# Designs tried in a protein design run: designed miniproteins, single chains, continued (5). Part 57

Each design is a single chain, and the fold is of that chain. pLDDT is the mean over its residues in the fold that is shown.

## One batch from the design tools (miniprotein)

Design m18087
Fold by ESMFold2-Fast:
Structure m18087 (fold): chain A 68 residues (1-68)
Amino acid sequence: DIDLEGAARVIAVRVAERFGVAPEEIEIRVEGNRITVAGSDEALVRATAEALRRAFAGQGVTVEEEVR
């Protein structure tokens, strides 16, 4: 019932808008109940991951950060 990938991408777009950057600066990968947030900006990646952890709290979702 949860469109985890769609919801995660919407949250990432909103975080990118808040930071004043293009959504493409944040990479989202969803595999089952695992969301990977990747990017070159540590603050942006962390903010996106924290937003996702808050949004999916109690849903058994794992959020991982990858800074490149």
Scores: mean pLDDT 81

Design m18088
Fold by ESMFold2-Fast:
Structure m18088 (fold): chain A 91 residues (1-91)
Amino acid sequence: MLAEEEARARAVAEEAAKVIEEALKEIKELEGADPDILKMVELAAKAARRGDVYSAILALAVGRVVAEKAGDLETAKILQEALDKVQELLA
């Protein structure tokens, strides 16, 4: 039972990392991507890779708020979509 829970948590974390890495790629393709936002999303991907999906969610949420405050609505939208997808994996 516990081992099956760990296997499921690992699968969710791996899928979350892929979602976050795809969002990071999309943001890097935008002209003038904020280095602080990129660092935040990279930290989220690393957290997901080590199995810490909740820390990844927090990092994405912070990155989205930073993007919104900077007026970068396109980056904020990409981060919101990644956040929604990662939260769906926890359902």
Scores: mean pLDDT 81

Design m18089
Fold by ESMFold2-Fast:
Structure m18089 (fold): chain A 111 residues (1-111)
Amino acid sequence: MEILERARREIERIAEEAGREVAKVAGEEVARTIEAMLRAIGDAALAELAAGDPEAALSIIRAGKVHVRELAERWRAAGVPEEVVRRVEEIALEALERMERVVREAAEALA
């Protein structure tokens, strides 16, 4: 429980930090969308880890990276400037890499 609580707090911090960085580039509405998405991915991964399935937890984070790339392509198609889309995608993917490390470290600590 303490290991999972610590991982949850770190994932929340990562999502909040990513949201703040997105706000500087794309504004508050996009920042809230990215933060909410990262929180949802993190919560789903931690739920699988709590259920004893670290492989499923890591798979959720990896699926989140695919979803971020698909979201970026949709924004490009909608006419959002390339430099904005590229930077938001970079911030979100960096956050997911940090979340993957948190999940992996928590899984190792629970083993």
Scores: mean pLDDT 88

Design m18090
Fold by ESMFold2-Fast:
Structure m18090 (fold): chain A 72 residues (1-72)
Amino acid sequence: MAAGRAQLEELRAQEPDEERREVLRFTAEALRRIGDILERLLAAKRAGDEEAARRALEELRRKNEEIVAELK
């Protein structure tokens, strides 16, 4: 019964577990983006591109500030 399954998902979305699932989803997204920035930083460092490395660090700092603000 697809309708019954959807109903359970809706009920779950109305409970604290759904809010926790949203927080986990947001956290996973944030970690993935931080990972992307770190990969860019490592690539820049390997290439000896200090400007690109500096830009990646600045982006990481900004992203961290955004995440902290969002979690407040």
Scores: mean pLDDT 70

Design m18091
Fold by ESMFold2-Fast:
Order: sequence, then C-alpha cells, then structure tokens
Structure m18091 (fold): chain A 59 residues (1-59)
Amino acid sequence: GAALIEEANKLGREARKLVEQGKYEEAAELLRKAAEILGKVDPLLAEIARHEAEQVLEM
C-alpha cells in the first residue's frame, strides 16, 4: 500500500544523499532494501530499484 511506497521513497532519498557523498556501497544497500519493500506492491518498481543499486556499485 501507500505506506510501503513511502518507506521505499524514504530509502531512495537517503540513497541519493549517500551517492552525493561517494558512499556507493551504502547507497546500493538502501536501494536493495527499497526494492524488497516495492516487490510486495509493484514488481516493476522493485526491478528499477535493483537496477539502480547495481549501477551505483559500478561507479
């Protein structure tokens, strides 16, 4: 529901802050957590979050 999407969005915002700080591994971990939460609501959004986590680790 909406609460799970809000939680995932919060993790996404924290991950972006970590990317700005050069903390790519920590950012990827938060994006993976967001993907797990989103997987219960929207499989496409979960896949996007997982892909973003993988891209961050390649930086």
Scores: mean pLDDT 80

Design m18092
Fold by ESMFold2-Fast:
Structure m18092 (fold): chain A 55 residues (1-55)
Amino acid sequence: GLLEEIAKKDLKLSDEQLEKAVELVKKGASPKEIGEATGLSEKQAAGLKEAIKKS
């Protein structure tokens, strides 16, 4: 879906990194925590968090 397209093509995340990001968002993690876990910037992590919340 759109989330997988953003994560893999725009953010270059692996399936494992995307799954980790989804779990962190479900736990209420901040963009900073998501970025630290995935290697994304806080801005990229914030965008990914919003995309996951819309899915």
Scores: mean pLDDT 77

Design m18093
Fold by ESMFold2-Fast:
Structure m18093 (fold): chain A 79 residues (1-79)
Amino acid sequence: AEEIDLEGLSPESQLYAKAVQAALEGKFEEAEALREKITDELARLLVEAKIYEAKGTEEGRKKAEELLEKAREIAEKLK
């Protein structure tokens, strides 16, 4: 099994991992606070999309799709 030790990751990677985990656990306020500490725009957008997706609402799903498309556009510009 591939286990990632969060303490062994860079501070930014730890913030991203914790933010995604918080969103998946329904801790949306914690996930949003962690997202604000992330400086990378792509990582920040991916966390925000995860928060909306995890909320399970139709409106949240649409917002997540919009954020993922924006993240994809940024990723394409980094190539």
Scores: mean pLDDT 75

Design m18094
Fold by ESMFold2-Fast:
Order: sequence, then structure tokens, then C-alpha cells
Structure m18094 (fold): chain A 66 residues (1-66)
Amino acid sequence: GATVTATGLSAEAATAIALDAIGAGGRARISGGDQPTVVATGLSPEAAEAIKEAALDAGGEATVEV
């Protein structure tokens, strides 16, 4: 499965991205306090692209590994 790492998000946006990843059949972990990082795993490549776009739309940055 593909992995998405998202940074530069608010805590609220990080939670939304994590929930989107879980809803897509993946798993997500949030780490850090004031500058949260979201790592989403177990995604299809299609779902990973959608999660990346959602993170970018929220004002963050994201990297995908397939």
C-alpha cells in the first residue's frame, strides 16, 4: 500500500486528513504538538493521491511513497 506524510497543517486539519485516510481504508497516525505530522499508510495509490490533494488544499504539504 501507499504511504502519505503530511506536514504544515493545523491540529484541526491534521485530524481531518487522518480521518479521511481511515475512511479510505487506510491507517493514520498524528504526531507532534503545535506542528502536527500525519502519516497515513495502507492506502491504494488512488486514495493516497486524494489524501495528498486534501492536505495541499488545507494549506499543508504532502509526500507520497508507493
Scores: mean pLDDT 84

Design m18095
Fold by ESMFold2-Fast:
Structure m18095 (fold): chain A 75 residues (1-75)
Amino acid sequence: SEALKLINQAIATSLRVIGLEFEIELLKKKIEENKDDKELVEKLKKKIEELEKELKELEKEYKELKAKADEAAAA
């Protein structure tokens, strides 16, 4: 079933989104715990920016996969 394949892909993408959100929050906490280490804070901020861009792309992918799965299930 095409709908089942799309649902499974959407689930996999949603898990990746959750993983990235968790990593971003851990990095933000690490910044707060190491606020006096300016070099580390700068490196962590750059990594967070990169992960936030990846998160935005995955969220868009999830939305598109979910829409396609819903459409395929209705057919």
Scores: mean pLDDT 86

Design m18096
Fold by ESMFold2-Fast:
Formats: C-alpha cells, sequence, structure tokens
Structure m18096 (fold): chain A 55 residues (1-55)
C-alpha cells in the first residue's frame, strides 16, 4: 500500500476515483488536499483516473 496526498484537484473527484479502485481507502479530506491509501500496483492507474476525471 502507498499513502499519497493529492492537491490541486477537486476533493469530490479524488474521492469518486478512489471508490472505483478496490483496496483504496480515504484517510482524510481537507480543504486543500485528500490523503488516500492506494495499492502500490494501482498508484499510476489512480493518478491517471484523477487527471482524466478532472478534465
Amino acid sequence: MSTVGITGFPADVVVEVARTIPGTRILSVGPDSVVVEVPSDRLEEFAQRVVAASA
């Protein structure tokens, strides 16, 4: 598992993408950041989906 902080994207988008990836957990949702725990083998997939969903 990898813990990552996501900034610069809408929190709702990050949360929705996290829900699409099995094994992902939302650790915190702040005003300017979302912290998630993602399976290490899915980290790139998670990042790409957040970027695509924010377009």
Scores: mean pLDDT 80

Design m18097
Fold by ESMFold2-Fast:
Structure m18097 (fold): chain A 68 residues (1-68)
Amino acid sequence: LSEEAKELLRKAIEHLEAGDYATALVYLGKALELAEGEAKELIVKAGEHLMRGDVESAKEYLEKALEL
């Protein structure tokens, strides 16, 4: 995962913690355009959990993507 994509994921997590889910989704979308392979799959899963209202699981998947 590129440093640019990691920065976008960190911004997404910050906005999730602030309760700004709309802005978090924008940053997730930008990171997804830069991500491939396992990182892309983790970001997609994070987005799916966020759409279901499961913010904690979404954050866990984003943290896993940042470790790649």
Scores: mean pLDDT 84

Design m18098
Fold by ESMFold2-Fast:
Structure m18098 (fold): chain A 62 residues (1-62)
Amino acid sequence: AEYDAILAEDPDNAEAWARKGVALLNQGKPEEAVEYFRKALELDPDHVAARLGLAIAEHELK
């Protein structure tokens, strides 16, 4: 909800996309989390949390 509001106000906020990805991983939704982490990395390719989260989500899908 809070991160969804941030995304509505600033869709270019890589941090908000990455945090939504982490929330999806915690809900057991790694497939959805991958899309949010990819969006964060499109906005900030050096975003550490998004890179780490993407690696974790992709590992969960294997």
Scores: mean pLDDT 76

Design m18099
Fold by ESMFold2-Fast:
Structure m18099 (fold): chain A 72 residues (1-72)
Amino acid sequence: MVELSPELEEELLKKAEEAEKLAETDPEKALELVREIIEEALRRGALTEEQAEFYLKALEMLKRGERPPLPP
């Protein structure tokens, strides 16, 4: 498994908290923030390509009002 640096972990948690706060007022913007977190985590090696692909696909489906698939 890829280990997160303390700084990267803190940065990702901060963005996740911001996305949760936005989910109540602007769910579309919250989904975009979650997508950015996933892409950034993949770029920095915190997620596998398979995990990132699954989460991005689920977000796109949620954004379109579709039901996301079960996780692998």
Scores: mean pLDDT 70

Design m18100
Fold by ESMFold2-Fast:
Structure m18100 (fold): chain A 58 residues (1-58)
Amino acid sequence: MLSAQEALEKAQELYNQLSEEQQEELERKVGEKAKKEKLSSEEAIELALELAEEILAK
């Protein structure tokens, strides 16, 4: 598994590969779930990484 720092670096790398519309959607989904479930910063980064990979894989 990635460390928190490596997960952040990977999330940033994937985020830069997304289109502007995909970045907006990712930010909205992460923000909404983080607020609803009161996620920590680390949990929000892990969610962002997972969702970014899912968006790019399609």
Scores: mean pLDDT 76

Design m18101
Fold by ESMFold2-Fast:
Structure m18101 (fold): chain A 61 residues (1-61)
Amino acid sequence: MIDKKLLEEELELSVRLIKAAVDKTVAERAGDEEAAREAEEEIRRIAEELEPLREEIKKQL
């Protein structure tokens, strides 16, 4: 049985990742290199947090 809290955390991080990806795309189109860099850093951090969480969920399947 999958822990509901793990699924909720995965969903929350996934939504944040999507938002960060959108922010990066918007910044790149606007030529805002600083905002694009900040969004890329955010994507990196979220991906690093998401990976072990997804592995944990996968083990419970």
Scores: mean pLDDT 81

Design m18102
Fold by ESMFold2-Fast:
Structure m18102 (fold): chain A 84 residues (1-84)
Amino acid sequence: MSRRERLLTILLAIANELHELYKETGDEEFKRLAEEAVELAVRLERGEISPEEAERGIRRILEQVEKLDPETAKRLREVAEKIL
């Protein structure tokens, strides 16, 4: 897998888990962060952002997730580290 493909996989994994948390909790912040992850994935796939910008976006999303749910942030970081 290329770095771009790995980053896309991470962004989609983050988006999916955050969407599920939104369904379970009703917290609109999880929905907003999931949508941000999807937008980054779309832009990365279209070549509108660099892999470096996508990685910065992932870090920003995970920092915001940690403020809401540190346990989920830890799991998502572990998934990202395994794929990278």
Scores: mean pLDDT 86

Design m18104
Fold by ESMFold2-Fast:
Structure m18104 (fold): chain A 63 residues (1-63)
Amino acid sequence: MAEEVIEAAEAGEIPLEDFVRRLLEAGIPQDVIAQAVEEVSLSGEPLTPENLGRAVRRHWEAA
């Protein structure tokens, strides 16, 4: 499930987990967040709230 990708990203526990929760509360679908997490991981960039937010924006807001 897409949640497995998100949960793997929570290895650091704190800032990223809080950010993912905020995205879900804002109405961003879980699938979009999972796709964004995968994109950031594949890009070689660190999985941070900032990088994740940028990726979510590309998949959802049509950057």
Scores: mean pLDDT 64

Design m18105
Fold by ESMFold2-Fast:
Structure m18105 (fold): chain A 80 residues (1-80)
Amino acid sequence: MPTEEELEELAKKIAEGAMKIVEFAAEHDKSRKVLSKEQREEVFKKTYEFTLELLKKDPFDPRAGMRAVAFAEQLALELQ
């Protein structure tokens, strides 16, 4: 089983990937408002916490990345 530190590192990498996907979508969709630095930091923090809780329940969830992207996208849209 992965250590808690390994799960934290994996959750951080997944959350970073999710943020890149959300930012890419915002760059190409002119109807979306660009998030401030503070809003991006909040979305990242919440997505990291969400992803870490998913990995603690199932460290081998093959859909953890997709769930993180969906969570980050929804939260980013709520801040528009």
Scores: mean pLDDT 80

Design m18106
Fold by ESMFold2-Fast:
Structure m18106 (fold): chain A 68 residues (1-68)
Amino acid sequence: GKSELRQELLKKIGEILRLIGEILDLEKELEKEKDPKKKKEIEEKIKELEKEIERLKEEMKKLEKELE
């Protein structure tokens, strides 16, 4: 029912918030990093986390359509 769909949405929101937190930590690390190679590695990690957030947002949009 709708309660189960709402719980799944809340779970995905929690996952997105966790990923945003990880990106913020990596951005702080990136600002302090002086090695261009390590900067590239951090930027690539941020990009992969951003892709995961976009995937979760698409999944949430599908669940929201089922609720509304």
Scores: mean pLDDT 84

Design m18107
Fold by ESMFold2-Fast:
Structure m18107 (fold): chain A 75 residues (1-75)
Amino acid sequence: SMEEIEREALAALYRIRATIAERQRDVRGMLEVARELRELGLTEEAREIAERALELARELGDEEAVREAEELLEE
C-alpha cells in the first residue's frame, strides 16, 4: 500500500539521518531523529536511536542530552 511504502521510505531516511548525526557526534541531532520517529509511531527505531544517543551523550558529558535520551527510552 502507499502507506506502507511511505512508512518504509520515511524509516530509511530517518535511519540515514541518525547515522550522519552519530558520525558527526551530534547527539542533539540524534535525539531529534528519535523524537520524530516516536511521533511517527516507529517506536522500535526510535528506541534504537535513543539508546545510541544515550551512549554518545554519556561519552560527551552532556547531562541534558542524557536526560532527554532516558526520557525517550521510557515507554
Scores: mean pLDDT 85

Design m18108
Fold by ESMFold2-Fast:
Structure m18108 (fold): chain A 59 residues (1-59)
Amino acid sequence: SEEEEAERVKKQVIEELRKAEGITSLDDAYKKAEELVKGNELVEVRREGDSIVLVPKPK
């Protein structure tokens, strides 16, 4: 299912962000998350205030 696949992608992105060194700002984290999802059609990354959120990509 697309929902299960999207959740899998979210977990992968979170794990990659956790192991990445040198992320010192929200902008750096956002750029890294965008790199991690750029090849995926199910999930996109957005900024919400001082947070980064992963959301299902609109069709």
Scores: mean pLDDT 73

Design m18109
Fold by ESMFold2-Fast:
Structure m18109 (fold): chain A 97 residues (1-97)
Amino acid sequence: SLEEELLALVREALAAARAGDLARAEALIARVEALLESEVQTESQRRHADLFLESLREAARLAAERGVPVEEALEVMRERFTERLREEVERRAAERA
């Protein structure tokens, strides 16, 4: 499934970053970006894809700089993505108030 492929690429990117292989991490993140772009049909989906990629890049940086385990980096990514989605919803609500 798309979700299984996406998760596998994310885990590989975080593992590469943790190992200090930044070129491989960047290549894997580019593959995640391409996969997400192929599924984008609406402006909302594009914004969600951008927030997902920002969260992945932040988690990869943490893995590279601090050597945190892949599972810990993945949890940080999930938390950051959830926070970014909440902020986007609040931003849109404020623009209509």
Scores: mean pLDDT 84

Design m18110
Fold by ESMFold2-Fast:
Structure m18110 (fold): chain A 116 residues (1-116)
Amino acid sequence: MSLDLKDALKILAEFIKKNKGKEKEKFEEIYERALERALTNAPMSPVEAAVLLLTKIILVEISNKGEEYTKKKFEKLIEELKVDEEVKENLKEILEYFIEKAPELEALEEALRAAA
């Protein structure tokens, strides 16, 4: 992925702003679609690439530093974004969801890689 973490968070913030009320369910769907596109070497949208990159970074940070440290680190990065407070709160909720679901997302990736 050619995106850095700050670019990924900015893309997700813009997506949330345009899609108010389309919560955790949409991001899970986008992650699954992004994994399938990565495995088939298909073109990804910027949002798909951002979700995939963000999720990978979260999984690595959790394995190295644990859930609490990862949550605090990403909350700090979200606070540094120049976006509305509502968008920041939505990003934090999505982040908490992905951190909680990290073992399931890692298992999903392993299953999809084995099937491809």
Scores: mean pLDDT 73

Design m18111
Fold by ESMFold2-Fast:
Structure m18111 (fold): chain A 64 residues (1-64)
Amino acid sequence: MKEKMKEAFEYILEDALARREGLTDEEVAKRLGISVEEYQKRKEEAIKLLNEVDKEILDFIRSL
């Protein structure tokens, strides 16, 4: 996979795991050492990139 896809997966996976643990976007951003706005922007960009790949990968991530 291209580096951008790997990074996108890491952000979305981190979000899915944080949701499972009941963490907020603020807590995840703090853990990553970035602002909430930066985290939300990167997550949105990651989702956009993954939408260009295929539905099967997105369905897998949404199931987490």
Scores: mean pLDDT 68

Design m18112
Fold by ESMFold2-Fast:
Structure m18112 (fold): chain A 75 residues (1-75)
Amino acid sequence: IEKIVEELLKKGEEEAKKKAEELLEEMKKKKEEAEKISKELGKKVGEEEAAKASEEVGKLLVEKYEEVEKLKEEL
């Protein structure tokens, strides 16, 4: 995702903005999917392990979200 956003920034401001928005939407969709998976894991493997998995996935998604959002702000 970061590499794609950087490449878009080089290509052109208008196209970069459009693509960055698409990436943000894709990341939002991934966050929703991860949340659903986390809830299912909670039922299957127990609350503690589900919480850890959810925390790890959530942290990665937030980190990627912040990275893309920061690049979008620069556009």
Scores: mean pLDDT 65

Design m18113
Fold by ESMFold2-Fast:
Structure m18113 (fold): chain A 77 residues (1-77)
Amino acid sequence: MSKEEVLEFVRERLAEAVAAGALSPEEAMRTLARVEELLDAGDFEGAAEVLREAAERSSPRGRELLTEAAEKVEEAA
């Protein structure tokens, strides 16, 4: 999976979390920007960690979606 494919997957999961009320649009945008920055630096482990930290602060559904995104980032590393 390319960096672009990973970022699109993360974006889709964050959008689903916002639609579910598990994240605010502002939190989702901040998380996506940080993940993109880390992926651009080649730091896939750091990107996954950001997603897992966001998952811990989210509702159960948000946690599931953000954990799925983190696992996808880890698979691409």
Scores: mean pLDDT 84

Design m18114
Fold by ESMFold2-Fast:
Structure m18114 (fold): chain A 55 residues (1-55)
Amino acid sequence: SMRLKQLEEKIREALEASKGDLAEAVRATLEAARELGVSEKTALRLLGQIVDEHL
């Protein structure tokens, strides 16, 4: 869905900006999820998937 694609983009940006500070990445991810109307549970699942593919 378009919302999930936008959330994935925001998560990737947050991870790059946080330079390995996962607490900040989580915070930014949850804020983006709230703005896009995606559940926090789904957002954290996506964050985990993106972190796994990059690490």
Scores: mean pLDDT 82

Design m18115
Fold by ESMFold2-Fast:
Structure m18115 (fold): chain A 93 residues (1-93)
Amino acid sequence: MSLSEEELELVVRASLVIMEASIIKRRAEKLEDEEAKKKVIELAEEAIRLAQEAADLAVAGGDLEEAERLLREAEEKVREAKELLEEAEKKEK
């Protein structure tokens, strides 16, 4: 219990973002639309990177405002990736 409750919450949220983005990447690999596939994977990978940076800041006892900002950006990229993925999947049946 070296983490505060706030730091732990950020780490948990970051972990959930990484998990969701990883699932989105796996689903995108099945897309026939190469352009949509590349865009979804790019967004998911960027979300994973931002969430990892946020978690690292929280664990290090760094700038929690910056960690929250990075996490919100990661959450937004996951939402964008999921929307693009669902539209591409719908177009492919």
Scores: mean pLDDT 84

Design m18116
Fold by ESMFold2-Fast:
Order: structure tokens, then C-alpha cells, then sequence
Structure m18116 (fold): chain A 58 residues (1-58)
């Protein structure tokens, strides 16, 4: 399901719409991981990316 949401973001579906769906489903883990992956892909700061990657990996 995480990969499906990433594909929707790549296709230009608004992130806010995907988050609204995930909140309605109470799927907080997927919402959290999706948010981290989005931030990593769109971060220009290598240090921020490193911190987010460590958080995603546990």
C-alpha cells in the first residue's frame, strides 16, 4: 500500500488528499512512513535527509 501511495504522488495526486484518506482509515503508520519518504525525496539538505532516513529505518 505504501508503494501505491508513492505512485499516486509521482502521478501528481495532491499529498493532502492522500493524507486525508489515510487519516480516515486510521492508518497512521503508513501516513508516517509515506511522509518521511516524501520528505527524503524532496529534501535538498543532505543532513536532513540522513536524519529522516535513520528515522524511517528505525
Amino acid sequence: SLEEYLELLEKGVPFSEILADLRARQDLETAFKLSLKWAIEHSEDERVREILQKLLEG
Scores: mean pLDDT 72

Design m18117
Fold by ESMFold2-Fast:
Structure m18117 (fold): chain A 63 residues (1-63)
Amino acid sequence: LLLEGKKLAKEGVEAFGEGNYEEALKKLDEAIKKFEEAIKKGDKEAEKELENVLKFKKKVIES
């Protein structure tokens, strides 16, 4: 979950850098879901990762 979320977040950031905003948002939403599942299982690191992804998603939407 945590590692899967990190991979999806990285893919989302890369897609945004390539100008593929639709793919970026899709990957970031998938990462958010994985981090939320990790948090439910007690992963505190996932809370920080979720905050970072939410901030980045906001930046993508505001672009």
Scores: mean pLDDT 82

Design m18118
Fold by ESMFold2-Fast:
Structure m18118 (fold): chain A 95 residues (1-95)
Amino acid sequence: DVELYRDPNSEERWSRLPLSGQPLEEASREDLEKALETLETLLKTRPDSAGLWHRLGEVYLALKEEEKAKEYYRKALELDPEHELARKRLAELEA
């Protein structure tokens, strides 16, 4: 996930994304809700980023919004069918 958000003009930018590199199941609800707002804003500027759709799915899953998480993982796979992380997570949730 870190490399998906790498800024070629600033190597520090990727570390400033909400919950980047953090285990989402250990994040507070407040942190997860703030991450959603930030990631949705990023999606408005880069709607074709499969990584952003996947990250939104992960945050929704941590919030126990399983159906929303599935929707976002499916969108990530529509944009990038080779997105291994989104595929594995969706398969786990549909099992």
Scores: mean pLDDT 69

Design m18119
Fold by ESMFold2-Fast:
Structure m18119 (fold): chain A 61 residues (1-61)
Amino acid sequence: SVAEAARGALEAAERARETGDAGLAASAYHGPQEVLAQDPESPEAREALRAAREAVEATGI
């Protein structure tokens, strides 16, 4: 479901930030974008995308 996909992405983004895993951060960034394309008003997807963006910035690619 949309909520499950967003939750998984949020967890992946948090884990990427904790471990410094840039690949996981990039992966977490992709999922919420697909969800938002189908449901632009999904607050879970928007929060997951924001967390993934922060993780990508923190891992310093």
Scores: mean pLDDT 75

Design m18120
Fold by ESMFold2-Fast:
Structure m18120 (fold): chain A 91 residues (1-91)
Amino acid sequence: MEKRLEAEILTALAQMTAAVLLASSKIDEEEALEAAKTLEKLGKEVAETGDKESVERVAEALEETARALEERAPEAAKRLKEIARELREKA
């Protein structure tokens, strides 16, 4: 029960962080990389809960965010894609 609730909270936090990145037209590479580091930390914590569904949802959100950032923040987009791939491989 506790780990499942933790997975849901962490997934929601990751999805919200990704949504803010998607909505923010003025985020530069530096700010996007900082947010990517936060998403990497949240992704690792979700993976630790063992909830495969939550891991998949986070990986999907990271991939969508990476696609939107490719033109504006290519290094952050690359990092987000790498994190999403690692999460799916460990799921």
Scores: mean pLDDT 78

Design m18121
Fold by ESMFold2-Fast:
Structure m18121 (fold): chain A 70 residues (1-70)
Amino acid sequence: SGPSLTAEEARAYAERIRSALDAGNVEEAQRLTKELAEKLGIELPENPTVEQARSLADALERGADIAAAR
């Protein structure tokens, strides 16, 4: 089956990751990023960087916008 996340869920994850990063909570952002990567089948390093977490959040919002445009 394809990705199990809805556009709404993908945006919610992206927002949570960004909120954690904005709060300086890098550990929470890393946990959310790893959980999300597992749901999407994306391979990540054991400790993803802040840049990788932001990039994944940005990619999710773009993907959700594309999916919602259908």
Scores: mean pLDDT 73

Design m18123
Fold by ESMFold2-Fast:
Parts: sequence; structure tokens; C-alpha cells
Structure m18123 (fold): chain A 76 residues (1-76)
Amino acid sequence: AEKYEKKAEEAEKKGDYLLAGLYYKQAGLEYWKQGDYEKAAELFEKAARAARKSGPSGLPLAREAQTLADNARKKL
């Protein structure tokens, strides 16, 4: 989980918002597997935000990540 968060932050610093969104999604899924739904929701929200910054090509990822975030929050 932490490893993917760091990779996402580095991708954002380089302006690769689509890659950042993918890494934030992977980090969120790792926390979901651990039962940490609060942290998972936070990371899925970051994934959606990064994906939107990548432009129209990122919209499918942004929508998927937002759905994952909403589902994680329903478990809280």
C-alpha cells in the first residue's frame, strides 16, 4: 500500500496524472484487502482526482475510482 502511494506521488510530481491515478487505485485496493475502508476511500478519492487532471482519457478511471470510494465509505 505505502509503496503504491509513493509511486503515485512521484507520478504526480512528474505530471503523469493518469499513472498517479492508477497507483492511488492500487494503494486503495491494498487497504481494502486489509479491511481499512477509511484509508481505501481516501486513496480512491485521490485516484479519481488525479485521473480527472489527466483530461478526457482519464474519465473512465475517475468514474471507476469514485465508485470504489463510494463503496468503501458505505462499509464505514
Scores: mean pLDDT 84

Design m18124
Fold by ESMFold2-Fast:
Structure m18124 (fold): chain A 60 residues (1-60)
Amino acid sequence: LPEQEKLKEEHLAFLEKIDTKIFELLEDKTPRSKLEEEIEKLNAEFEQFQKELSEKLDEL
């Protein structure tokens, strides 16, 4: 279904965004404390996205 394909693409794009941010944070000179804070922040954003995605799937 077109809506399912669209949601899948949005999900994959979001995952790529998170992976890119994590790799950037793992580069030289990022302090561990800030790295942990940014990862925790990304995890919170990911949980929020999964919740929204799940709600949209329930409507289909």
Scores: mean pLDDT 72

